# Designed miniproteins, single chains, continued (3): the designs that were tried, part 4

Each design is a single chain, and the fold is of that chain. pLDDT is the mean over its residues in the fold that is shown.

## One batch from the design tools (miniprotein)

Design m8107
Fold by ESMFold2-Fast:
Structure m8107 (fold): chain A 80 residues (1-80)
Amino acid sequence: MSLALEMLRRANEALKLGLSEERLRALADFVEANPDASEAEIAAQVRRLLADLPAEQQAMVVLAMLEARRALRHPEDYHN
């Protein structure tokens, strides 16, 4: 199972964003396909996929995606 997807699922539950599994997978797939994506590129993707969310919630998702990207670059730091 994808580490990025699991991290985004946990963020979705903790922040009570109400995102579907399909949306979480689309976000995780973007991070996995684009591990060198800039913050601006991640923010643009969140705006495209989650346009129905308030700006504050979109910002929270951007932060979760940046953390998932960091975990993909340094997976050893996120394994128990």
Scores: mean pLDDT 79

Design m8108
Fold by ESMFold2-Fast:
Parts: sequence; structure tokens; C-alpha cells
Structure m8108 (fold): chain A 90 residues (1-90)
Amino acid sequence: MEEKKKKLKEEIEKAEKELKELVEELEKKGKLEEAEELRRQFEAQLLLEKFKEALEEGNEEEAKKYIEKLKELVGQEKVDKLLESVKKKE
């Protein structure tokens, strides 16, 4: 089990690093709007994952912090849809 968790964490970290490099390349090329869009998508995915982890751990305070940040990033409507999907999935 621990080995599988380490491999998943490495894959996530690699994807995160590659996404950040893409954002930097877009910024260097003057594509600031595309860079902001990609950065927002990346942050939204990370926040959603952290939110799910906090819910699974029963940490309501942390879950609330992540959902607030997600609302600021992608807007209330998108967050509501994601929350409904998570709650009704199980």
C-alpha cells in the first residue's frame, strides 16, 4: 500500500511540475491570459483534491478553507456542481 501511495504522489508531483513549466512558457511568450487560465485550472484541481482528502479525514475546517479558495478561483456555480457530484457519488 505505501509503495502505491508513493508512486501516485510522484505522478501527481510530475504533472504539477509540468503544468507549472507550461504556465511559465506561456508567460514568457506573452500569452498571459492563457497562462492565467492554465494556472487557475491547475489550482482548482489541486484544491479539489485537497478538499476531497479533508472530507475523507473528517476535517471540516480544512475542507471549508479549500472550498472557499476554489470558489474564489472558479466561481460559486462551478463549486456547487462539484460539491453535489462529490456528495451524490457515494
Scores: mean pLDDT 72

Design m8109
Fold by ESMFold2-Fast:
Structure m8109 (fold): chain A 62 residues (1-62)
Amino acid sequence: MRIAANIIISTAAQHGQRISFSEAVELAKEIKDGKITPKQLAERLGISEKAARQTIKNIRGM
């Protein structure tokens, strides 16, 4: 979980966004459980859908 949360935080930071560790952990759980789409993740992090799709792939591939 910590690694997945750090990936989310790093991805948001690369796009000029800040996210709390608690929110990143919640998003990581939603990704692992298949409860969030790339579009929803992109909207929540303020990133592109392509970046969101890659983030989901990286976290699920763990």
Scores: mean pLDDT 80

Design m8110
Fold by ESMFold2-Fast:
Structure m8110 (fold): chain A 101 residues (1-101)
Amino acid sequence: MEAEKKKELEELKEQAEAYEEVVLKYIAKKVGKDVGTVRKWLEAGADKLSPETREKLLEALKEFHSLSLEEFEELAKELLGEGKAEKAVKALELQRAELAS
């Protein structure tokens, strides 16, 4: 039914948004900058960043992607609280399931 597809789309959007918020807050904490600065750095592309900024972002992103599902869940709860953390975890589970297939 069309209503079920619309609900699924909204749930997936909320999950993706929660996941993005965890990524941005985690990197911001690791590099010692605010979320807005990190978002601008990621949008600017690698060639427009200083060598020092590129290295810090690369290290933070590698560390983030090395997190277990359990470590990610604990981090998401700390950064977003329980409700949004559940949505972020569901997004990561979907991403990892597709990569494992």
Scores: mean pLDDT 79

Design m8111
Fold by ESMFold2-Fast:
Structure m8111 (fold): chain A 93 residues (1-93)
Amino acid sequence: AAAAIAAAEAEKEAAIREYAEWVTAEGTKGVELSEEQREEALELAREYARDTMEGIDSGKIVPRTPELLEREEELRARGKEVAGKIAAVREAA
């Protein structure tokens, strides 16, 4: 039970990190940023990824390309799956 919840939460954090790293790399492609500026962009991307996973449109990432929209839908699907797993374990307890 506890191990299953921990695994589901780890999956959620991995999905958030993967999306945030991808969108930051794409958004900063060809731009010379300081380490501090890159870290700020990565944190903004992580915040947006969490909002997206919870079904909240924060409007923080622009422009919206077809690939960005596809990845947002994948992230939302992963979020729903993880939330369902956690809820099922909690209801069984």
Scores: mean pLDDT 69

Design m8112
Fold by ESMFold2-Fast:
Structure m8112 (fold): chain A 82 residues (1-82)
Amino acid sequence: DIDAQIRQIAAQYHLGGSTMSIIRMLLQRGYSVDTALQIVQQAQNDPQLNAIAQQAADAIRQGNYAQADALIDQMIARIQQQ
């Protein structure tokens, strides 16, 4: 249950709404809570990853989920250094 996982994360961590929306999309892709948290933490600590994450958050706010999905793919690929 993704909604239960989001409630648990919100109760344990003081994360912004943009970060929480990215975590939700990662959980929808089948990533674990721990992996989703690691991905967003890595994005926060890398300026280029953070720029991609901000663009993904902007796309989510605009309802452009196709663009957000593509940006999340770019972020994950960069983290994995594919």
Scores: mean pLDDT 80

Design m8113
Fold by ESMFold2-Fast:
Structure m8113 (fold): chain A 73 residues (1-73)
Amino acid sequence: SQEQALKNVEIYVEEERRLVEELYKKGEITEKQKEAWEKRLEEDRELAKNYEKKTPEQIAVARRAEVVAQELA
């Protein structure tokens, strides 16, 4: 469902933000890499909001989000 897809994307974004923050704290990524990753996550969040259009990009985001949500369940 679209509601479940949106929830999956929110779980995915939250988990990825935690990973990015930990990698940055460990010095494994640069500030620019952190900013680029956070920008990509915001783009993924915006794509998910436009659920009326099932573009290849939206499908890819939903699939990534579903995998992360299933791993956290």
Scores: mean pLDDT 74

Design m8114
Fold by ESMFold2-Fast:
Structure m8114 (fold): chain A 71 residues (1-71)
Amino acid sequence: RESDIVLQSVKEGTRVGEKLIKQGWSRDEAVRRAIFTAIKTGRELGASDSNVMLAGMLAGQETRKIYDRLN
């Protein structure tokens, strides 16, 4: 189901973003890498273009929240 692919893609992107934040990366760079990872994962798993973009947006939002909570 595409909803499961979106969720998995968001989790992977957010995981990368959080890892970079904990390593001292800037907010903008961590968010950008989270978005890129979510988009790449969604595409590799066969999500539609709209769901790939949704996964990227959600991973970016979650990574921003994590950064703001930790800083």
Scores: mean pLDDT 87

Design m8115
Fold by ESMFold2-Fast:
Structure m8115 (fold): chain A 100 residues (1-100)
Amino acid sequence: DEKKKKGEEMVKRVQKQIKEGLPIFKERIENTSEQPVDEEKAKEYEKKAEEILEKIKETIGEDVEKLADLVQEFVAEVVNLVNAGAEEKALEFLEKLAEI
């Protein structure tokens, strides 16, 4: 199915971009590791990232346009985790997306 292949190719492209960006992100974590964690905000963003990640897994092979929107929402929540000081959690979510 052509639509399923396009969805899988999109995920692979995003995974490649994440893998290329991970070394830069790890270096940034080392420079900002002293930042205090906002527990409440981190918990909210973590829940949203988990929900979006599950939706991405369900959407692969079904709807390519919806998959693109979900990936953008996921990246936004990962950025929110970084800004809340939960950089290790953000890294874990990026690695989870890379392993789908």
Scores: mean pLDDT 73

Design m8116
Fold by ESMFold2-Fast:
Structure m8116 (fold): chain A 68 residues (1-68)
Amino acid sequence: MDAQLEAEIHLSLAKMMVSIAKLSKEPVPKSLIELARRHAEAAEAAGLEEAREVLKELKEIEERDKKK
């Protein structure tokens, strides 16, 4: 089954969304943060440890944007 491939796709999408959010000078749409978090959570549930770092980075972006 493609569960591992799906997890890798979720991780790649989450990483890309986090990179876009980090480069944003203004608060990113909450929908982007929520979508990135869902992708990272799906990858973490599949056992990809890199997803934990993505979730940590996403948390830092959320805290950054709260102060804007």
Scores: mean pLDDT 78

Design m8117
Fold by ESMFold2-Fast:
Structure m8117 (fold): chain A 104 residues (1-104)
Amino acid sequence: MDRIRRAIADFLAKSPETPSLFDVIRYLALTDELPEEVRQKLMEVVEYIIRNNLEDASDEELLELLREAGVPQEVIDALEEYVKLRKETNLSNKEIADILLSKI
């Protein structure tokens, strides 16, 4: 979980806009900071989303796709926390990143 929260925080710090859940999933699939097995599962979900035109699907639908693909629960938990924080109207990317890092 710690590496996952750091990877999300790093992505947020480099992003000019608050990324969608799909953008975060794609970033995690491509980052060398996660184990290869986890990245492969995330990439399977990314490819499924693109093939079925689900990039704009609800956060709940995307999280369910991660569960169905067998993505580890620790990754799903970190992404669920990101989704919750993203829905807060007064939080910047920096503030979301700092909150995620405080949970490590």
Scores: mean pLDDT 80

Design m8118
Fold by ESMFold2-Fast:
Structure m8118 (fold): chain A 85 residues (1-85)
Amino acid sequence: SSEALQRLLEAAMRRDLDAAARALLDVVGEKVPEVLEEFRAGGDLSVLDPTTRTVLRVAAAILGPEAFLAVLERAVELLRERRAA
């Protein structure tokens, strides 16, 4: 949703990695593992629609590659926790 995309950008600007991971999970959902794999491979996040892809690329630029990777890894952990519940 537009609200979740806005929360992601705001969290990235504050460098709140946990809030960014939660917002990213709300935006991307079940596709979080595919986004992590594409990012590690240096891909263009082509698994995502163009609007979501653009916002995630902006968040990655704000955070830098190391912090954005940590956000993606945390979002995968949060997704696994939701699936286990």
Scores: mean pLDDT 85

Design m8119
Fold by ESMFold2-Fast:
Structure m8119 (fold): chain A 61 residues (1-61)
Amino acid sequence: SSQEEAAERLLLRIYHENPELSQEQVRELADLAREALAAGHSLEEVQALIERKARELVAAA
């Protein structure tokens, strides 16, 4: 779907902007995005959630 494609592009951007993220952390973000979309969250809500989680993971490293 277009929402899934947009979420995938967002995850690629987050990955490139945050090279300190491990592959496991990127998979966790991808799983979180898929679960949120499946639960009925909008793409904007998913973007905010993933960006916040990525910042938390980078800050903890």
Scores: mean pLDDT 80

Design m8120
Fold by ESMFold2-Fast:
Structure m8120 (fold): chain A 78 residues (1-78)
Amino acid sequence: TSDLQSLLDASLESARRALEEGDDREAGISYATASAVLDALGKTDEAKKYFDKASSLMGKKEAQEAYDKAKQEIQQLL
């Protein structure tokens, strides 16, 4: 629970920094990670919002791949 919240906060900060640097792909990966963490926290509506942000930055297929990778990594923490 606390570790998931820390990962969410870190992912959102990483996305903000990547956007400031003009790195849309890294921002997309970070938003996809935030989406996966939000789903793990049961916040499905917020998860969809961040997945849509990731998709806008890197395309739906790459956003889905980043989301799936993050979801697998999160499952190792449970």
Scores: mean pLDDT 86

Design m8121
Fold by ESMFold2-Fast:
Structure m8121 (fold): chain A 57 residues (1-57)
Amino acid sequence: MSPEEQRERAKLAVLKYFGTREPKPSDYQGVIDALLSAGVSRELAEEIARNLVRESL
């Protein structure tokens, strides 16, 4: 899967998971699970979840 395809799938999965609410530190595992289900690699899923949680702080 291309880096562009992975980013698009990750963006849609994150939007679907959170809807209208803001990310919280407790969402870390949930975000990873949603990204893995969308076909994003584990390493990329963990990086995205970490960045989203950090921005919520």
Scores: mean pLDDT 74

Design m8122
Fold by ESMFold2-Fast:
Structure m8122 (fold): chain A 68 residues (1-68)
Amino acid sequence: SSMTNNINKLTNQINTLNTQLTRTSDQAADAIAAGDWDGFDTLLSQQRTLTSQINSLNSKKSSLTSSM
């Protein structure tokens, strides 16, 4: 069904964003080790954006699942 396809698409998007979030955590550790505080601040901003997007998609997925 189109609903199942939409849920699968959202799940894939959430997984992609979680992978990116994990990558930014690794990059943040590297930035600290290198003394790159500007890079660290940029990565923290990216983590906040990614977390917000993940939360939004999870809410949408929950709403679609509840409407089934």
Scores: mean pLDDT 86

Design m8123
Fold by ESMFold2-Fast:
Structure m8123 (fold): chain A 60 residues (1-60)
Amino acid sequence: MEEQQRQLQERLQQTNLESSKSLGESLIELAKREGERLPSEKKRKEVIEKAKKEAEKLIK
């Protein structure tokens, strides 16, 4: 029974982390979509990197 409770707690923690990551992932996904519209690969990487930094701030 304790093993089942631990698995449930791990799933709940993963769900809670996903709620926080949802904002970060949305930001990164938006950056990727906007990046695809940008002409240069370098600019695309910069936009994605900025989005990742913002996502990390949200998770902290």
Scores: mean pLDDT 66

Design m8124
Fold by ESMFold2-Fast:
Structure m8124 (fold): chain A 100 residues (1-100)
Amino acid sequence: SEAEKAVRDAAERLGPTGVASAAQGMAGIAYSAGNPEAVEKGLQGMDAARRGDVEKGATLAAESIELAKKAGGQETYDAAVRVARSVAEGRGLLPPAPVP
């Protein structure tokens, strides 16, 4: 899907920070769409990526947007793809994970 490609591009360019930032953006889009399960998956994806699990983070981010699309339709999906592409370009980045 377009969302999976955009999240994968963020992962390739920016690693865990890219995926975490994209997942947070997906959670925000899901919140606007009124889908709490999609919000939860986006936040789980952010957390997984921040712990260094890029594959799990990317999968959860993509699942978050597919759930958000069911509530918000094509406009919600298109907005999420734009957010993930912006992250791949270095915009909307989360700060690095806290040092333990």
Scores: mean pLDDT 79

Design m8125
Fold by ESMFold2-Fast:
Structure m8125 (fold): chain A 79 residues (1-79)
Amino acid sequence: SSNSYIARGGRYSRQGNYQQAAQYYVQSLQINPDNRSAAIGLSNVLRNMGNDDLANQIESIATSSNFNPQQLMDLVSQI
């Protein structure tokens, strides 16, 4: 499930395995593109990996009142 992938992403992120964490958050979003928690988790992981520009764009979309899942997935496809 999308929530199961978020939990795995969080575990890998806490271990400092950001590449694996990002992969699980991306898989979560592929199942449920409107999952703001997965998008926020992904943005935090990307920031830790030094990809601040992409992290800021994803976080901005994920925290927006005008959330658009298609715009989020267009950015996620760059990972």
Scores: mean pLDDT 87

Design m8126
Fold by ESMFold2-Fast:
Structure m8126 (fold): chain A 68 residues (1-68)
Amino acid sequence: LDEEVTLDLPVSDTPRLGAVLHAYGLLSEAEAEALDIAATLAGATIADDAAILQAFGVPADVLTRPAA
């Protein structure tokens, strides 16, 4: 796709829910990517991401720093 997309936030610098779950071995890479895309399209908030991470036993504070 040859489209110019302006990203307001540097998504790659911020841990996303799917990427964090993948890093912890809870999701496959494809599932993690699909989840992050779906969450973005649905307008999910950081609080929603934190709640899901907590349900998986992942520390919510990981969302405030680069992927551990």
Scores: mean pLDDT 57

Design m8127
Fold by ESMFold2-Fast:
Structure m8127 (fold): chain A 91 residues (1-91)
Amino acid sequence: ISASLERVSPTTVRITVKVDEAENLMLVRVSGEDQKIVAVATAKAGETIVFDVEVADPGTRFRVTLIEVKAQGTEVVESVAAEIELPPVQP
C-alpha cells in the first residue's frame, strides 16, 4: 500500500491511496484530528482510491488505515492490515 497527500485548494487536500496486493476486500479509512474518521472507501488489489477532504486548520495531519474485511460464518470481521501517517498539510 502507498498513500500521498496533495493540496488542491486553500481548504481542500487530495489523499491518494493505492492498494497493491490484497486477497480480500479492503477498507481504506482516513482519519484526521483526534482519530475522527473523515473518509472511508472499499478497495480491491490494484485499485487507486482518491479522497478530497476539507481542511479547517493549517497543519492538520491525516492517517490512512487499511483494514482487511473477511467473512467468518455469518459475521464480518475487520482487521488492521496497514497504517500510514501522512505528512502535515503544507500552507
Scores: mean pLDDT 70

Design m8128
Fold by ESMFold2-Fast:
Structure m8128 (fold): chain A 83 residues (1-83)
Amino acid sequence: ITLSDELKAEMEFGSFEVALSVAKVLNSSDDEIAQLVSTWFREVKENNSKDVFEEIKKRVLDFTKKHYPELYTKIKEIIDKES
């Protein structure tokens, strides 16, 4: 992965962090969050190279495990399905 790919992954990941944080502030259900995450991953996979997509998956899993461990298994399942 190149520095340019890493910056691209960081920008894409930033949109995920904001969306998930907003959903949590609004007390969205786990199902609503799953729908949001599934849609986001489909768009990210479609619009990015394989290498950038792999870096984005890594960042999302690391972030979720650290900040939202209760959602980790659900988000991992979505990533595995969309991969």
Scores: mean pLDDT 79

Design m8129
Fold by ESMFold2-Fast:
Structure m8129 (fold): chain A 57 residues (1-57)
Amino acid sequence: SALEAERAALLAEITALIDRRNAAEAAGTLSPAERAAMEAEIDALVARLVALERQLA
């Protein structure tokens, strides 16, 4: 379904963003401002995923 495809896309985006944050942290390039921005983006995507999963239930 379209909702299941959107859920898969959101999960992939969340995973990619976490991997990008972890890579930046490992490289020593992650500033506090960049961390805060990435965490805000992850939180927004997670909120969208939670709302979508409620529609799938």
Scores: mean pLDDT 85

Design m8130
Fold by ESMFold2-Fast:
Structure m8130 (fold): chain A 89 residues (1-89)
Amino acid sequence: SMKYVTQALKALENGDVEKAMEYLEKAEKEILEKSPPESRETVRELVEAARELLREAAESKDPVKQASLATASALLMVAAEFAAENGIP
């Protein structure tokens, strides 16, 4: 849900990367659950890319890089939700 992605971005604005990660994990589960079969491959690819960026963000010792990677992950989750909601193959 866009609600969880929005909450993640707000957490990032407050410097709370751990909370942002929790919201993005909730967004991931909801997006995957509501994805129609024709969009499932595209949604999975976008979610996997977002997950990898989020992992790199969590492992980063550079706060600017961490925020940038987490933000990019959130944007990929927005793309995944768009694909799921619009039946994009």
Scores: mean pLDDT 81

Design m8131
Fold by ESMFold2-Fast:
Structure m8131 (fold): chain A 83 residues (1-83)
Amino acid sequence: MDVLSDEAIAAEMLEIYKAAFGAVVESETGDKVEKVEVELENGRPVRVTAYLKESKKKLVYERVEAPDGSVEWRLAGESEAEE
């Protein structure tokens, strides 16, 4: 019997997003992704940051909403991974 809250589903989807984005970024950049961070607003992912191991850069992807309510991700910025 499945007893899952929307919060539990959201947390699981967050980990899936991290793994999927890491793989896509590695494919697009040819670099290795060290980690992926997801930023949430009201429980929804609005920004994903991928940290590149070899180039020491971070790539920021922003959530873009389509007119039908579907969500896509767009590269919004690139900067140094360290402060």
Scores: mean pLDDT 70

Design m8132
Fold by ESMFold2-Fast:
Structure m8132 (fold): chain A 95 residues (1-95)
Amino acid sequence: SAERKKLQEALATIHFFSKAALEYIETGDEKAKKEAEELLEKFLELVKEMDPESAELGRSAAVTALDLNLAYAREIGAPEEAIEWIEEQKERVES
């Protein structure tokens, strides 16, 4: 179904967001940060096009991924700027 495909695309987008975000957290690479921000914007646009139930499931998955990224950042002692950036991305998803 079209809704199932949109949800799959949103979940895949969050997966690639996490990969880019983790690269930024580990390396400080501004290119990885920009890629992560572009992927999050794509995710938010996909969510706007979904039915409310699929949108909620997508947002919940994104929040879970961001919480895991945040826990990882704290565990490795990432810079405060990287931790604050993850928290800002989480606020964007929850808004």
Scores: mean pLDDT 89

Design m8133
Fold by ESMFold2-Fast:
Structure m8133 (fold): chain A 104 residues (1-104)
Amino acid sequence: MEVIVEVKVENLDGSPPSEKVQKFAEDVKKEALRIAKENPPTSVADTVDLGEKIAEAVRKIAKKYGFKVLGIKLTVHSATEMTLEVVLEYEGKVYKLTIKITVK
């Protein structure tokens, strides 16, 4: 099974994300990849459940980093493709993390 996880992080003020925010994105990518490999979806319902597990992992990692999660949006494109958009606040700055997961 091939699992592809792509993570993009952006500061909503247009400035580059700090190294701390970039490290957070890398930790999220590693954990999302692990969860997706352990929970391969075979249906849209499985993909929703996988997305919820990854959203929970994002919240736990954010807490470890001291980031406030303002919201998480899950979009299911198919039984094998989904996107999570996470909005985070840290030291008065707002960041958007986009996690795209594809299972082949």
Scores: mean pLDDT 85

Design m8134
Fold by ESMFold2-Fast:
Structure m8134 (fold): chain A 90 residues (1-90)
Amino acid sequence: MSEKEREALLEEAEGTLYLMGGTIAEKQGDLEKALEYYRKALEEFREAAELAEEALKENPDNEIAKHLLEAARQAIEALERKIKELEEKI
Protein backbone atom coordinates (compact mmCIF):
# COMPACT_ATOMS: atom_id res chain seq x y z
CA MET A 1 0.00 0.00 0.00
CA SER A 2 1.38 3.43 -0.94
CA GLU A 3 1.50 6.33 1.55
CA LYS A 4 -1.33 8.15 -0.31
CA GLU A 5 -3.48 4.99 -0.31
CA ARG A 6 -2.93 4.60 3.45
CA GLU A 7 -3.78 8.27 4.09
CA ALA A 8 -6.95 7.98 1.95
CA LEU A 9 -8.02 4.85 3.87
CA LEU A 10 -7.51 6.60 7.24
CA GLU A 11 -9.56 9.63 6.12
CA GLU A 12 -12.37 7.29 4.95
CA ALA A 13 -12.26 5.57 8.36
CA GLU A 14 -12.54 8.96 10.14
CA GLY A 15 -15.37 9.97 7.79
CA THR A 16 -17.20 6.74 8.64
CA LEU A 17 -16.87 7.43 12.38
CA TYR A 18 -18.34 10.94 11.95
CA LEU A 19 -21.12 9.49 9.76
CA MET A 20 -21.98 7.07 12.59
CA GLY A 21 -22.02 9.99 15.06
CA GLY A 22 -24.38 11.89 12.78
CA THR A 23 -26.72 8.90 12.47
CA ILE A 24 -26.85 8.49 16.28
CA ALA A 25 -27.55 12.21 16.81
CA GLU A 26 -30.30 12.14 14.14
CA LYS A 27 -31.96 9.13 15.84
CA GLN A 28 -31.90 11.09 19.13
CA GLY A 29 -33.65 14.03 17.40
CA ASP A 30 -30.59 16.30 17.68
CA LEU A 31 -30.61 17.55 14.09
CA GLU A 32 -28.08 20.35 14.75
CA LYS A 33 -25.59 17.83 16.22
CA ALA A 34 -26.31 15.45 13.32
CA LEU A 35 -25.46 18.27 10.86
CA GLU A 36 -22.15 18.96 12.68
CA TYR A 37 -21.13 15.29 12.40
CA TYR A 38 -22.31 14.92 8.78
CA ARG A 39 -20.35 18.07 7.77
CA LYS A 40 -17.21 16.66 9.44
CA ALA A 41 -17.78 13.32 7.66
CA LEU A 42 -18.09 15.21 4.34
CA GLU A 43 -14.74 16.99 4.92
CA GLU A 44 -12.98 13.66 5.67
CA PHE A 45 -14.43 11.92 2.57
CA ARG A 46 -13.47 14.92 0.39
CA GLU A 47 -9.90 14.69 1.70
CA ALA A 48 -9.92 10.91 1.08
CA ALA A 49 -11.06 11.49 -2.53
CA GLU A 50 -8.24 14.02 -3.12
CA LEU A 51 -5.63 11.62 -1.68
CA ALA A 52 -6.97 8.71 -3.78
CA GLU A 53 -6.86 10.92 -6.90
CA GLU A 54 -3.21 11.80 -6.12
CA ALA A 55 -2.39 8.08 -5.74
CA LEU A 56 -3.99 7.45 -9.17
CA LYS A 57 -1.90 10.25 -10.74
CA GLU A 58 1.23 8.45 -9.46
CA ASN A 59 -0.03 5.00 -10.59
CA PRO A 60 -3.13 4.90 -12.87
CA ASP A 61 -3.34 1.07 -12.45
CA ASN A 62 -3.74 1.31 -8.64
CA GLU A 63 -6.93 -0.73 -8.08
CA ILE A 64 -7.00 0.06 -4.33
CA ALA A 65 -6.91 3.82 -5.02
CA LYS A 66 -9.67 3.43 -7.67
CA HIS A 67 -11.84 1.60 -5.14
CA LEU A 68 -11.18 4.17 -2.37
CA LEU A 69 -11.95 7.05 -4.75
CA GLU A 70 -15.27 5.49 -5.87
CA ALA A 71 -16.29 4.78 -2.24
CA ALA A 72 -15.40 8.35 -1.17
CA ARG A 73 -17.31 9.88 -4.12
CA GLN A 74 -20.43 7.85 -3.27
CA ALA A 75 -20.20 8.92 0.40
CA ILE A 76 -19.75 12.59 -0.62
CA GLU A 77 -22.87 12.50 -2.84
CA ALA A 78 -24.97 10.85 -0.12
CA LEU A 79 -23.72 13.26 2.59
CA GLU A 80 -24.29 16.38 0.44
CA ARG A 81 -27.90 15.23 -0.13
CA LYS A 82 -28.42 14.41 3.60
CA ILE A 83 -26.95 17.73 4.79
CA LYS A 84 -29.18 19.70 2.38
CA GLU A 85 -32.30 17.82 3.57
CA LEU A 86 -31.47 18.46 7.26
CA GLU A 87 -30.64 22.15 6.66
CA GLU A 88 -34.14 22.59 5.14
CA LYS A 89 -35.73 21.15 8.36
CA ILE A 90 -33.88 23.31 10.94
Scores: mean pLDDT 87

Design m8135
Fold by ESMFold2-Fast:
Structure m8135 (fold): chain A 115 residues (1-115)
Amino acid sequence: KAVPALVKALKHESKNVRLAAIEALGKVATPENAQEVVTALSKALKDEDEDVRVAAVEALGEIGKKFYAQVKEEVVKALVLALNDESESVRLAAVNALGELAKEFPEVAEEVIKY
């Protein structure tokens, strides 16, 4: 099945394979598997490579916009954690993702202030 195979690919030695897995997880996300996909992408926020962490932040933001009702709490929590990342690029991606979510769902701004 696609989602379990892509979750395993997030731990591949090749950075390009991990990046491709993040992109594919975003494309195969459905309302039924959105929480599993968000959980996997949240783990990718701990990747050693900052480009992989940026890609995970961007994918979390897009899935959060598309499946907000299913994943809002987990996505906001993950993006808030990314605001404390050591890389400025990752922190900037998290600010942008949270900003886009707050434009569509104003309640996100109130949730972010609690962290």
Scores: mean pLDDT 86

Design m8136
Fold by ESMFold2-Fast:
Structure m8136 (fold): chain A 75 residues (1-75)
Amino acid sequence: MIEEVKERAEKLAKQGDPVGYAVLAGIYLAEGDEEKANEYFEKLKQLGMSDEEIERFKKIAEENAKNLKEYKEKQ
């Protein structure tokens, strides 16, 4: 369940785990909330993640969001 994944990611983020921030950023980007997604990507950068790694995460999340929208139309 997406809500459960989001809750786990929030718990990881509270513990300072970058995985929590990455998962939250991906979820918000898939939901179309680019502002919140960018906020979490910025937190990842503050935790020491490189711009290159953040760019890779953004590409993956954007591609997943695009595929989900197209998949909804062809279903």
Scores: mean pLDDT 72

Design m8137
Fold by ESMFold2-Fast:
Structure m8137 (fold): chain A 75 residues (1-75)
Amino acid sequence: MISELDDETLAILMRFFDRDGDGTLSDAELERLLAMLDKDGDGKISDEERKTALELLRKMGMDVEAVERRIAARI
């Protein structure tokens, strides 16, 4: 299911992850996102964590298909 996000949380994420405003996630931005989701620090992202990340990126107006391909390549 789609999780609700507070407007304040969304604004903070946009400031940190969409700095160049091109709708594409840079390598540094992707690593920051993965670090926030990888709570156990093993470099693995669960299906639930990946889905949450994609929902966040969709709300930010990012190209979620491109980001999903990059996440899959790094797992």
Scores: mean pLDDT 61

Design m8138
Fold by ESMFold2-Fast:
Structure m8138 (fold): chain A 65 residues (1-65)
Amino acid sequence: IKLSSSQIKEIARETGVSVSTVRKAIEIFNKNKHKPAAEIIELIAKETGVSRETAAKIVRLILSY
């Protein structure tokens, strides 16, 4: 998946995380898109330091595009 800069900024605004964190989450998602959503969420939380709840919200927003 490839998101525009505007979409990335919108996700950052809605989740309360930095644009850099959203970009890292998208990178993790793209590398792991064959895995279950729960596993992707855990990887994002671990790699970026955000809560699992925040990671889940980021993944839901990515999937909405």
Scores: mean pLDDT 81

Design m8139
Fold by ESMFold2-Fast:
Structure m8139 (fold): chain A 56 residues (1-56)
Amino acid sequence: SALEELLAAVRGEAPVPAELRAQAREVEDRIIRHILATGQVPSDEEIEAIAREVLA
């Protein structure tokens, strides 16, 4: 699924598919904003939630 491919790419487990480059960048931007707001890296569950919202 696009969600599984996007999560694998942002975790560095697979290359970013060309069709998901914009979505991968948006997930990365949201992770950076979370770190700036909280001082902590998002959990796997929070990263999945961000990816789901980006793909919606």
Scores: mean pLDDT 83

Design m8140
Fold by ESMFold2-Fast:
Structure m8140 (fold): chain A 94 residues (1-94)
Amino acid sequence: VDEAVAELERILAEFEADPRVSEEAKAMFRSFVEQVKAILEDESLSVAQKRRWVDAAFALLRREIARLPPEEAAVGRAYADRVRAVAERALAAL
């Protein structure tokens, strides 16, 4: 999980530095990444519960991205796909 958390933090830093992205989208994505990190690190949750909560977090993010201008939405989806890949690898390793 520690490697996944470090990779999530790098993805977030890249997103926050991206000039194509608004401050609103940056705040939204930061909250999303922090939520995914909290889910992956929560020892009280089973792997099945973590997967369910991660899927719920992605469903919420997808709705928020859909409200952004098309250019920002495309960037947001690309970064979201990278976060999903990290989360899926972390869950598969548990």
Scores: mean pLDDT 83

Design m8141
Fold by ESMFold2-Fast:
Structure m8141 (fold): chain A 64 residues (1-64)
Amino acid sequence: VAAETDALAAEGGRRLTELEKKASEYRQKYNEGDETAKVKWQEYEAERDRLAAELIARLNALSA
């Protein structure tokens, strides 16, 4: 159980970091005048938030 929880947390952490990097990249482009980047920035933030919620739920299930 602990090893499975650790593996899930590690993989989830990598994915969250990648999504945050993408969101930050497009947020920076939006701030620099690329109005189209706002849509992608919001999409990556939404995906990050969904993944975070899913990981929390799965970690809680594994801990029960």
Scores: mean pLDDT 79

